Designed miniproteins, single chains. Designs and how they scored, part 96

Each design is a single chain, and the fold is of that chain. pLDDT is the mean over its residues in the fold that is shown.

## One batch from the design tools (miniprotein)

Design m3527
Fold by ESMFold2-Fast:
Structure m3527 (fold): chain A 71 residues (1-71)
Amino acid sequence: PLTLPPEALLTEEQVEAVFKDLRESLKHFGELTPELEKALKEAEETLKKKIKENGTITASELRQEVSKALK
């Protein structure tokens, strides 16, 4: 579902947009459980914290955190 190249640099706004789109997709298919929603919020907060510390993150880092939340 994430189509960005691994080296792409993401801002906080882009991370928020990706997680919003992911939540909307999961909700549309009836797959957004309370546990999954919590995991996605924790992943988003982790990535936002990294952005505040480093100014940006890579798309690879985003995909890793999303994969952890979805498993």
Scores: mean pLDDT 77

Design m3528
Fold by ESMFold2-Fast:
Structure m3528 (fold): chain A 60 residues (1-60)
Amino acid sequence: SPLAEAGRAALREVFDRLAERMKEILEKTTDPEEYMKALVDAVAEAGREFDRRLAEIKAA
C-alpha cells in the first residue's frame, strides 16, 4: 500500500532524527534529572512529528 510505504518512510525518518537528538542529549547533559526530562521531551516531540507526518500523508 502506498500509504503503508509512506508511513514506514515517515517512521524511519522520525526515528533517525530522534536517535540523533538522543545522542546530542547524551553528549551535552550533565545532570541526571535534566537528562531524563530531555529524553522524555525528545520522545514526545518525535511522537508529535510522526503525527504531523501521518496527517500530511492522509491529506495527500
Scores: mean pLDDT 81

Design m3529
Fold by ESMFold2-Fast:
Structure m3529 (fold): chain A 67 residues (1-67)
Amino acid sequence: KEKYEEALKKLDEADRAIENGDVETAMKLAREASKLFDEADISPEEKRELAIRVTAVFLRAVGVELE
């Protein structure tokens, strides 16, 4: 599904942004991904997996900011 696939792409981009130390871009992409999967017609399990990935991005971003 297009929204699900777009959300996954944004999470991959967020992971790369964190690797580059770009916390603001990573958090923006994670929020955009979160909006997309809220709108996606996917299973609760798929939504849970996306939510875990979004949470992981935010935790990594906070870790970078606190250093």
Scores: mean pLDDT 76

Design m3530
Fold by ESMFold2-Fast:
Structure m3530 (fold): chain A 84 residues (1-84)
Amino acid sequence: SKAEEARELFKEGVKKYVEGNYEEAIELFEKSAKLAEEAEDYALQASSYGWLAEVYHELGEEEKAEEYAELALEYYKKYVEKVK
């Protein structure tokens, strides 16, 4: 399923981040977020945006880091609203 694919891409993204492969981590988290959106998995979408914020922060891209942090919060709120 798209949710399973998104989760696998997310896990690979975290692995690439830990290895210091930030460019590959970004691509994987972006793909994970897109598939999570299509699957309406707001928790995974929020998590992917949160990790994108962390990667961009590590790269010194503070404006992009803040934008993704705000997206992570917004989709986390959608997740909380959906389960209530």
Scores: mean pLDDT 88

Design m3531
Fold by ESMFold2-Fast:
Structure m3531 (fold): chain A 65 residues (1-65)
Amino acid sequence: SEKEEAVKKALEELKKELDVIEEARYEGDTIYVKLKESDVTKNVGAEIRAIGLGIEFGGSVKVYY
């Protein structure tokens, strides 16, 4: 779907921007983001950006390590 393509492109760009992101995927209206253990600032920043995508696209977000 058009929405699925847009979300996947946004996740690809986010992963490219933030090296702390190990994996990112979109399944069943849920955005999954796996983070590497890093400093608090990088991890919190990545979590905020992932949540922002969930708000923008109206989906659930799961961040895990």
Scores: mean pLDDT 81

Design m3532
Fold by ESMFold2-Fast:
Structure m3532 (fold): chain A 67 residues (1-67)
Amino acid sequence: DPEADAVPLLEARIKADPNDAEAWLQLGRVYAARGELDKAREYFEKAIELDPDNEEAREQLAWVRAR
């Protein structure tokens, strides 16, 4: 599972830098692809909190909320 292989790397990035908005955004995408929409929403909200101007994170959150 290519998405599962990404999770440990993204978790390591967040552990090193909890303000890495891109890592939070990418974790949200992985969990959205898995159908874990509650986790995806939480990660997208964190990405937006860290970078409010991130249009991609806002679009992904809107997509998850429509499900």
Scores: mean pLDDT 80

Design m3533
Fold by ESMFold2-Fast:
Structure m3533 (fold): chain A 72 residues (1-72)
Amino acid sequence: RDMVEGGAVLTRSLLTSKGQEELGRETYERVRRALEEGDYEEAARTIREGANLAGQPQWGEALERSVLDSGR
């Protein structure tokens, strides 16, 4: 739960540093909606997509696994 929120914040910051502030905000909002629905798989997938767009796919994969483990 809290780790998913943290991952969304980090992904937003990473995208903003790449000049993609709007995409970072959209990613954060999508994760928030998925969490409200209890859809940890969608939240993890959205974080991974954002990390890939920020050029950090390995970081996104690690966060996806951590989020899915937390949602169990």
Scores: mean pLDDT 70

Design m3534
Fold by ESMFold2-Fast:
Structure m3534 (fold): chain A 78 residues (1-78)
Amino acid sequence: SNARQVLQQSLQTMSQNGQQLRRLGNQDGSSSVQSTRNTTQISTSRYLSQGNSQLAIQVAQSGRNNSQSTLQQGLQSL
């Protein structure tokens, strides 16, 4: 469904941002993004199982936005 697609895209974006930070040599930023991605995946799976698709989407979007902010901070540190 649409919700599942949004969740998968958000998790994929977080993974890409973490990989980008790793390529830039920002180990702390990469680790932080990977941790956030893992927590987001667990939380969104739980909310979906509870029938709370809207909350799952909100959590996924928050995780994506946080990973983007971490990447931007990593880029400015170069």
Scores: mean pLDDT 85

Design m3535
Fold by ESMFold2-Fast:
Structure m3535 (fold): chain A 74 residues (1-74)
Amino acid sequence: MENLPKETQEFLKNTIKKAEELFKEGKYEEAKELYEKLLELIKRTMVPNPPEEVLKLIEELKKNIEKAEKALKE
């Protein structure tokens, strides 16, 4: 199993934190955009059989995108 480079792991963590902060600030559209960009990056670099950790991350990103979309409709 090929581990992601430290720089990529730090980028993912920092971007998730930033999206969470934007969501807490009520900036749901910006938070959604960051989660979508992360999901796109992960899909673009994904191996055919991704590890469970990556699959869980994808599920979490999708859930956060849905939460942001629901917040934007209110």
Scores: mean pLDDT 75

Design m3536
Fold by ESMFold2-Fast:
Structure m3536 (fold): chain A 76 residues (1-76)
Amino acid sequence: MSREEIMEEVDRIFRAVKLGLEAADEVEKKYGIKVSSKTLHAAIGEALRALDEGLSDEEARQRAYETVKKEIEKEK
């Protein structure tokens, strides 16, 4: 793995964390609930997968949002 490849991967991870946190915060505000660490981790993972697929930040954030929504429904 080259230095450039490592830096690109690190950048994607930081972006995924930011997008996952923003998606979780949006769901918390809209539904008046607390998102679990497990659900947040799942949202970050889906945002990272979207970015790895070459999708935009908006598309990655939307995947994270849908993941949070699905996980809260599963916990019911």
Scores: mean pLDDT 80

Design m3537
Fold by ESMFold2-Fast:
Structure m3537 (fold): chain A 72 residues (1-72)
Amino acid sequence: MEAFLEELRAMPLEEVQRRLDEERARLGPVAAASRAQSRDPSVRLPPEAQEALRRAGAAEDVLAEKLDELAA
């Protein structure tokens, strides 16, 4: 995960957005499960679903950081 975050932070904004769109496209059925888990934290996601969510979340965070820099 750390290497992925470092890679995203080194990328230009447009490429981070493209990566986020790609990761989000992979999350289709996982997004519903993640929403259920946020309502009940005892619900466990499969490891592969957790990894996909971490990658998408990391890309969202990096994109938000870069957008905040542009807004300042």
Scores: mean pLDDT 70

Design m3538
Fold by ESMFold2-Fast:
Structure m3538 (fold): chain A 93 residues (1-93)
Amino acid sequence: MTLEELIEKLKEKLNSTDEQFEEAVRRARDLAAREGKPAISLIGEEPGKVTAIGIADPDPERRKRFLKLMLEYLDAGLPPGEAIGRALVELAR
């Protein structure tokens, strides 16, 4: 599965618009540039209501792995915040 296919599946799972997704990626890139490390950004109306997730990581394989883990956890019924936490723990191994 390509990075683009994983992104589209994640957008479908979260019911993200293209604009929300692009904004999340932009925020993640800005944060990564400022901190000098990979970053993730969330867009949502309230805590727990995540509508878009963006990831900025110079390694495309780490981005794919993160997205695969996110989709796996969301498919298992985990809320987006918990899915992100678990995916980040797995990436740190």
Scores: mean pLDDT 79

Design m3539
Fold by ESMFold2-Fast:
Structure m3539 (fold): chain A 63 residues (1-63)
Amino acid sequence: GLQEAADLVIEALKEKGVDPRTIGGVRALAENEDVEGMRNFIDKLLEEGYLDEETAERARELL
């Protein structure tokens, strides 16, 4: 579900040393139960190189 997707993305961002503000954005989307916002944010993170395609795909499958 949304929380599992958020947890997966957050761990990937932490391992890459992505800034706490970006990680906070993922947490906010999960807290607000914003599934569509989470899909859009995953796509944005992938485009910016913060997330790899495999991790993005796994996160989308959990939504």
Scores: mean pLDDT 86

Design m3540
Fold by ESMFold2-Fast:
Structure m3540 (fold): chain A 65 residues (1-65)
Amino acid sequence: SLLEEVERLIAELEKVDPNDGKKIQELVRRIRELLAQLPPEEAQRAYDRVTSIIKKKIEELKKKK
């Protein structure tokens, strides 16, 4: 159930508009809270996905200027 919740939040994060910084921050905060309760291997995989998504959104914001 925790892993499923993390996967749902990551999918939601992927769909968030890069300009919606508040929603992105809220989702990242919630994901990190759940990652603390997951096994280290699963937590690391999810953390890497979140980091990659955030990096891509930041790059998109830079290109729109």
Scores: mean pLDDT 80

Design m3541
Fold by ESMFold2-Fast:
Structure m3541 (fold): chain A 77 residues (1-77)
Amino acid sequence: MKNVIEQLEKLKKENSDNSFFVNTLDSAIKLVKEGRLELAEGIVALGVGVALVTGDQETAKKLQEALDLIQQLKKQT
């Protein structure tokens, strides 16, 4: 859990100019800290879908990286 949170916070820092990505990740990190892993996964997955529909493939790819981290954490718990 701690390492996944640190990786998510690093992704947020590296993309601080992308408000949609930052806001999505901030919400997901809060939910991960609360143990709400399925809801965190759902919010990030929704973010990927929104980014793809709006043509923001770069944001979609970065959100997919965050989604993979959350899914990996779910498999460990």
Scores: mean pLDDT 82

Design m3542
Fold by ESMFold2-Fast:
Structure m3542 (fold): chain A 56 residues (1-56)
Amino acid sequence: LSEEELEEYAIKAGKVALDSGMTLEQGAELLIRQSGAPLSREEAEKLVAKGIEAAK
C-alpha cells in the first residue's frame, strides 16, 4: 500500500467516523483493519485525525 493509498483510506475512515459518531480510536482501528497496513495505534489515530480534517 502506497503512502497516497494509505492517506485515501484514512480520509475514508475519517468520514465513516464522523458520519457514525465513532471515536478517534475506533476510526484508527477501522483504518488498520481496512488497509492492512502495519500501523501503530498512534500513527493510525494521527492519519484518521488528518482524514477527518480533510473530510470537512
Scores: mean pLDDT 79

Design m3543
Fold by ESMFold2-Fast:
Structure m3543 (fold): chain A 77 residues (1-77)
Amino acid sequence: GPPPVEIYLRFTSQEDDLEAGTRRARVEGVARQDGKETLLFEDELVSRGDDVQELSERTREQLREVFERAQRRLEER
């Protein structure tokens, strides 16, 4: 069969506006297969929260969803 696919997310930037209660994070989804890396997508995640902890939790939740979506695209048969 084809070699296994490994998916990972990398942060390219993060901008917090605590007065507005927002976090903007730029992320790239990357697939690695047979020693080759392919950029799957670039995305900007916007989270809202009352403080840094809540913003971090919301960003983490969005990253989990984005990762699972990317993984499903590659594993769907």
Scores: mean pLDDT 76

Design m3544
Fold by ESMFold2-Fast:
Structure m3544 (fold): chain A 80 residues (1-80)
Amino acid sequence: MPLSAEQQAYVEEEKPALAALAAKAQTDKAAGKELVDRMVELTRLLHPETPEEELEKLKEAAYKALETGDTEAQEKELKK
């Protein structure tokens, strides 16, 4: 379905912020989780029919991917 002009403007405004968060997620696990949270909220806005159960599973899978890739980086932070 077509998005309203306001929804389209919101998505376009969020794109640069998401790109900045993706760049930060390379070195910051918290930024990675924030990126995932923002993607889930955009999915709710664009596809409100998506079951909450599906969104939770996608979020959990994304968090596990971040944890697996970032475990070594987190250990280095703790050793500071």
Scores: mean pLDDT 66

Design m3545
Fold by ESMFold2-Fast:
Structure m3545 (fold): chain A 55 residues (1-55)
Amino acid sequence: GPAAFNKDMTPEEKALALERGRAELARAVAAGTLSESLAQMLLDHEERLLAEGKD
């Protein structure tokens, strides 16, 4: 159902936040400090929080 969102982020702002997160995770994966699977889980979690923030 509908929930109160105290967020007025534009789609562009959400995309920039995800792009930044992805770049950081890609760097960690490239450095071998983080697995690709974990990076995917973290990105999915962040995208979910930015999209709605509800469960």
Scores: mean pLDDT 67

Design m3546
Fold by ESMFold2-Fast:
Structure m3546 (fold): chain A 70 residues (1-70)
Amino acid sequence: LEEEIKRKRFEIEALEGVKALYEAVVNVSSKHMSEKEKAELEEKAKERLKKMEEEIEELKKKLKELEEKL
């Protein structure tokens, strides 16, 4: 159980890292794009980031359930 908790914490941290990297890439890329391309990228990025946030929240919920069993 404790090892499962540690693993879930690692998965959350890793996914948060991927999300942060994606945000950084979008920010850098948008500086070199036209206004139209930037707007399209930002819209797609918002949808992607929302889905990633939902996945992170689901993992956090599972982590809480595991911690409650401890």
Scores: mean pLDDT 79

Design m3550
Fold by ESMFold2-Fast:
Structure m3550 (fold): chain A 56 residues (1-56)
Amino acid sequence: SAEELFERALKAYEEQDYKTYTELFNEAIRAFHKETGRSVTEITQEIQKEVQKIHE
């Protein structure tokens, strides 16, 4: 699911594996787009706000 891909992306980010993070994050955004029908840009902005909140 999109949520599982996103969780894997965050774990890769914590491990400083930015290549895997970028790949999984992009897959998560595509999965969210497919599941919700919302634009990729809108989903990306929403997720970035949540990530900022979690990591601070």
Scores: mean pLDDT 74

Design m3551
Fold by ESMFold2-Fast:
Parts: structure tokens; sequence; C-alpha cells
Structure m3551 (fold): chain A 73 residues (1-73)
């Protein structure tokens, strides 16, 4: 679970960096980050008892990434 959270967080941060670098719109950046959140939460749902903690971590990482793209774009 910890490795999954680390990988998901790194991927979300990489998407945000790429969106900022490419000069994406705020609406486009939010849409891509929300799609990434959804994909990771589907995979996280398979983790059973760890799901609530993993979901909270993915949600926090995605919310931070969205805030960053909103600030930078």
Amino acid sequence: AADFVAEATAYIERIADQLIENGASVDEARAFLEIARGIFLIEASKLGEDYPAVKAAIDAATDRAIARVEERL
C-alpha cells in the first residue's frame, strides 16, 4: 500500500509538472488530474482494509497538485 501511494503520488506530481510545462489551461489541468485520481482510486479499491488510508493519501496528493496548477497556470 505504501509503495502504491508513493507511485501514485509521484505520477500525479509528474502529470501536474507536465501540464504546467506545456501551458495547459486550468480547466484542462483539473480535468486530467481528476481523471488520474479516478484511475488510482479504482486500483486502490482492491486494497481492502488499506483503502480508506490510501484514498485519503491519493485525494490529498491530487488536491495539492490541483492547487499547484491553479497557482501556476
Scores: mean pLDDT 82

Design m3552
Fold by ESMFold2-Fast:
Formats: structure tokens, sequence, C-alpha cells
Structure m3552 (fold): chain A 99 residues (1-99)
């Protein structure tokens, strides 16, 4: 992958990690609906990173995406949506295997 695409992918990874941080902070305050919104934004930007990345940067993006899916699963469990929690847990396991 060209260096420019790699740099852009790393910027998306950094942005996604910021959204993960926001989501974790919202969870710590009991705002599970807000946490879901932040984690969904993290998923979107990590997916963009995966499209641009290759090699180790792509593996890093897959690991970060898996973490976002695990956090979504936990947040939905706290909201009482076990079906959504199970769906996101399955996606987390899938993307952990891709890393």
Amino acid sequence: KPSEEELEAEVYIALGLMYLGIGKWLESRGDYEGAVEAYEKAVEVFQKAIELASGDVRKEAYRALAEAYRNLSTAYEKLGDQEKADEWRKKAEEYERKA
C-alpha cells in the first residue's frame, strides 16, 4: 500500500481509538446509549482504516475493530438487548481471528 494510504489509515485508527475512549467514559457514567453511539462511530472509522491499510496496520485495525465490537456487546447487554449483545460478540470473535 502507498505510504499516503497507510498514513490515512493510521489517522482513522487514532480517531477510532478516541471514539472508544469516549464510549468507555460514557459507560463509566452509566450512559450506555451514548456509549453505543460512540462505539458505532469507532466501528465506522476502523472499517475505513481496514480499507486503506495492509500488513501490520491492517492487523492493528482488525484488533481495534474487534475491541469496538466487544464493547458494543457489553453496552447492549447493559441495555438489556441480549440479541444485539450476542451478535456483536460473534463479530468480535470473527475479527479477532482476522488479526
Scores: mean pLDDT 88

Design m3553
Fold by ESMFold2-Fast:
Structure m3553 (fold): chain A 117 residues (1-117)
Amino acid sequence: STQQSTATFGNAATGEARSLGVLPEQPAGVARGTVTVTMEAEGDATVSALVRSLTGEPVVGVGTAKGTNGTITASATAEAPHPAGPVVWEFSAFGESADGKAMTLTITEATLEWVPL
């Protein structure tokens, strides 16, 4: 499944976008969380994507990209053993403008998958 969350920030600011997902109770297996983030940048900017398990085995995936003018894309993936109970996952994005220009930060994909062992 694809989820979209958008944050817009002004001059000299940072932007954050965040989404939560729940992977329901499943047999023994592996959970995989993936997040993709885009930022429309004017001037120099950095975008970071973060995916993590909050209530299961602690894992974190981080991706960071830098660019100047136009679309900057970052992605992150994390995998963990899935316990018998439900697990809450967090998908987040952080944007920074080096030149203090307004930016739009969007989580374009947030997916949770379970695969049997």
Scores: mean pLDDT 72

Design m3554
Fold by ESMFold2-Fast:
Structure m3554 (fold): chain A 62 residues (1-62)
Amino acid sequence: GAAEEKAKELALKLAEEAGKKLKSEYPDAEVTVEQLDEFTFKVTVKHGDEVIEFTVDARFYL
């Protein structure tokens, strides 16, 4: 429904903003966003040999 679409948009926007900030501080970092379920997205940041993963639940931003 509309709420689900809004939550997905907010999660993607949040991930995009986080990715932009990380890219500005770590230009060689690779940022990937993966959808785990309807409201949950996994953001993976690869910087050299380091891999950092964190999860975003869009429902907290509605």
Scores: mean pLDDT 71

Design m3555
Fold by ESMFold2-Fast:
Structure m3555 (fold): chain A 75 residues (1-75)
Amino acid sequence: SMEEEVFEKFKKVAEEDFKKVKEELKKKPNPELGEAFKKGLERAAELAKKQAPSLKEEIDELVKKILEELKKLVP
């Protein structure tokens, strides 16, 4: 479905962006990068939930998982 395509695209982009952010944060502390990524992810999630309302729970679970992992990398 179109909603599943929205979710898959959101998931792929979020995971790819987070992988890059993790690599940068491992090289040096950068709380500004972490905060910018968090804001971007939350904004993208709100747009994805509007386009795929039947998958809101799955989108929220993915965001929670990513942000919990991010929190461990940023003091």
Scores: mean pLDDT 86

Design m3556
Fold by ESMFold2-Fast:
Structure m3556 (fold): chain A 64 residues (1-64)
Amino acid sequence: MAEEIIEKHIKYLEEKYGISEEEKEKLRKTLLEIAKEAPEAVIELEKEIEEYKEKVKKKEEEEK
């Protein structure tokens, strides 16, 4: 259930911070454990990704 949101979050971090493949694997495992214990945390991650995407689009429109 949470794997798709976790993958989106990892992709977002790769795009913004350029995290390594090793870091992506560690994040996947950590976030999956968090999602099992607190599923609501996954919803917060999706919300943050959505807000970031909107801010990026606004910057692109501003730069023209």
Scores: mean pLDDT 69

Design m3557
Fold by ESMFold2-Fast:
Structure m3557 (fold): chain A 55 residues (1-55)
Amino acid sequence: MEVPSEEELRARLSRLSSAERDAVFAAAGQAHQAGASPEEVLLLVARLIDEFEAR
C-alpha cells in the first residue's frame, strides 16, 4: 500500500466522526510509543481511515 501524504490523511480525518478520529489518534500514538517508524504510523492511520470510510 502506498504511503499517503500527511496533508491527504488530515483531509480524510476531517470527514470522520470525533469518535473515529479519536480512535485513529489513539492507535497512532500507541504505535509511535511502541517504536513504530513514521512510515508505519502513516500506513496504520491510512488503514484505519479506509476501514471507517468503508462503513
Scores: mean pLDDT 77

Design m3558
Fold by ESMFold2-Fast:
Structure m3558 (fold): chain A 74 residues (1-74)
Amino acid sequence: KKELYRKLAETADKMGEALYKNGLYDQAADAFYQAGLWYEKAGEPEKAQESFRKAADAYRKAGNLDKAEEMEKK
């Protein structure tokens, strides 16, 4: 179960990086946020926090300051 969550998180994180590189910041932020949730379920809090920080950065670039602050609260 945790191994599946880890693989889902890694996939979402990679998709987020690709979306971010292409300037699709809102979609990238959603992907990073999903990765963070999957990392939490996988029992990897440090990677979850890193993914949430990437989501916060992407939300800020997308102009979603409220969502960015929510991610930083993680």
Scores: mean pLDDT 84

Design m3559
Fold by ESMFold2-Fast:
Structure m3559 (fold): chain A 68 residues (1-68)
Amino acid sequence: MEKKKEVEKKLKEIEKEAKEEIEKAKAAGDEEKVLEITREGLEKALRILEEAGLLTEEDRAAYERALA
């Protein structure tokens, strides 16, 4: 299950980077940047999960709702 390990690693990396950037933007008072980073992170996570065949219908719906 090398594919699953790689996906988990990529998702954790995206989450960590997004959280760090969100905190920086939040500290700067840039609310628009916080939303931008959040959307980009969700889109990257969706793409990685879908390409790996690990995306459930429930997960897809949750991410799509969060992007709206």
Scores: mean pLDDT 75

Design m3560
Fold by ESMFold2-Fast:
Structure m3560 (fold): chain A 94 residues (1-94)
Amino acid sequence: SELLEEAKEKLEKARKALEEGKIEEALEYAEEALRLAEKLLERGELEEARELAEEALELAKKALEKAETLEQILRAIGLMLRAIGLLFDIELKK
């Protein structure tokens, strides 16, 4: 899947940005990957969407641990909630 490959590339960039302390950049890449996961769910690609949502959730948790500003904290929490919501939607589609 082209969408899966693009999303995995974004998640790799998010991980690298997070390791470098670039929290906003990491969150932006993880948010983009989650949008691609949402598109995969719309196409019925449940397993691919689940994999991406789980990885985005893990990145959001790590970003929250490193967050230094209220804006970073709220953005990380927002991403976590969106990823959890997508995982719930995937479970309902089974």
Scores: mean pLDDT 88

Design m3561
Fold by ESMFold2-Fast:
Structure m3561 (fold): chain A 82 residues (1-82)
Amino acid sequence: MRITFRTSSINLAGTTVTRITIEADLSLDDGIQAANRIMNDSPYTLGVQVEQRDGRTIITIYFSGMSSQDGISLARDALSSI
């Protein structure tokens, strides 16, 4: 499966948040399953958004108190379980 990761840092109401955007050749249902795993597997996950554009599933994850590398590892583990 081809997966692309993009990482950025944003400020939400005075909190520094890591945003990870994942673009993958997944169905929307598989993307929702991955998002649910990401939410359940880490207390640092503030939220997950799933959308589909141009036949690809895009998952956007917001973390606080977690590094980009740790967030990417968590996301890879959730995606490998689908």
Scores: mean pLDDT 78

Design m3562
Fold by ESMFold2-Fast:
Structure m3562 (fold): chain A 68 residues (1-68)
Amino acid sequence: SMSEIQRLQEQIRELQDRIFELFDQYREALAAGDLERAAELSAEIKRLQDELAKLQLQLRRLQEELAA
């Protein structure tokens, strides 16, 4: 449905914004020499990227169903 597509697009946007914020923090941690913080941020970024990939796949499938 259109509402499901809109909800997925909003979730994807939210995750992309969070990932960008975490990358900024990651770069700051590296510049400060805080390798422990950088590692924690890297792990969180990977987790969110995996979640983003799943939502993007779901969005593609729903869009394909509507195009058929």
Scores: mean pLDDT 88

Design m3563
Fold by ESMFold2-Fast:
Structure m3563 (fold): chain A 86 residues (1-86)
Amino acid sequence: EAEELIKKGEELESKGKEYYQEAADAYIKAGEIYEKEGKLEKAAEAYKKAAELYKKIGDEKKAKEAMEKAIELEIEIGLELIQSSL
């Protein structure tokens, strides 16, 4: 399901800027599904893609929210790596 949403987002991006909002929304939903599945790296990547598209269309609020979510997950991943190594 999440992989299907990533593919949908990529297809929408390829169609042009008028589809960036729908593409970003698909990436957000994919990120939420990956997060629930514990696939934090894939979730962070999906949220980053959404943030980039929201920024390109001028939706500063959604871009910031998606970026903050991605950063939060990346910090969590980094902390897990540090804890398992040290």
Scores: mean pLDDT 80

Design m3564
Fold by ESMFold2-Fast:
Structure m3564 (fold): chain A 61 residues (1-61)
Amino acid sequence: SKFEELLEEIRRAASQLPPHLQHMVEHFIKELEELYKKDEEKAIKAAEQLLEMVREELARL
């Protein structure tokens, strides 16, 4: 699914972040998985926002 593909891309990008930021990203992913069970569209949008945030953090390194 699009959501699973987004989570995979987020985890791949986040693997390049410092450990403390990787921990925070994993917490957000768990919240997104719970949100997806209640509201798929909102969870997908939030996952896209998380991916953008991870990419911005990588650009700051």
Scores: mean pLDDT 85

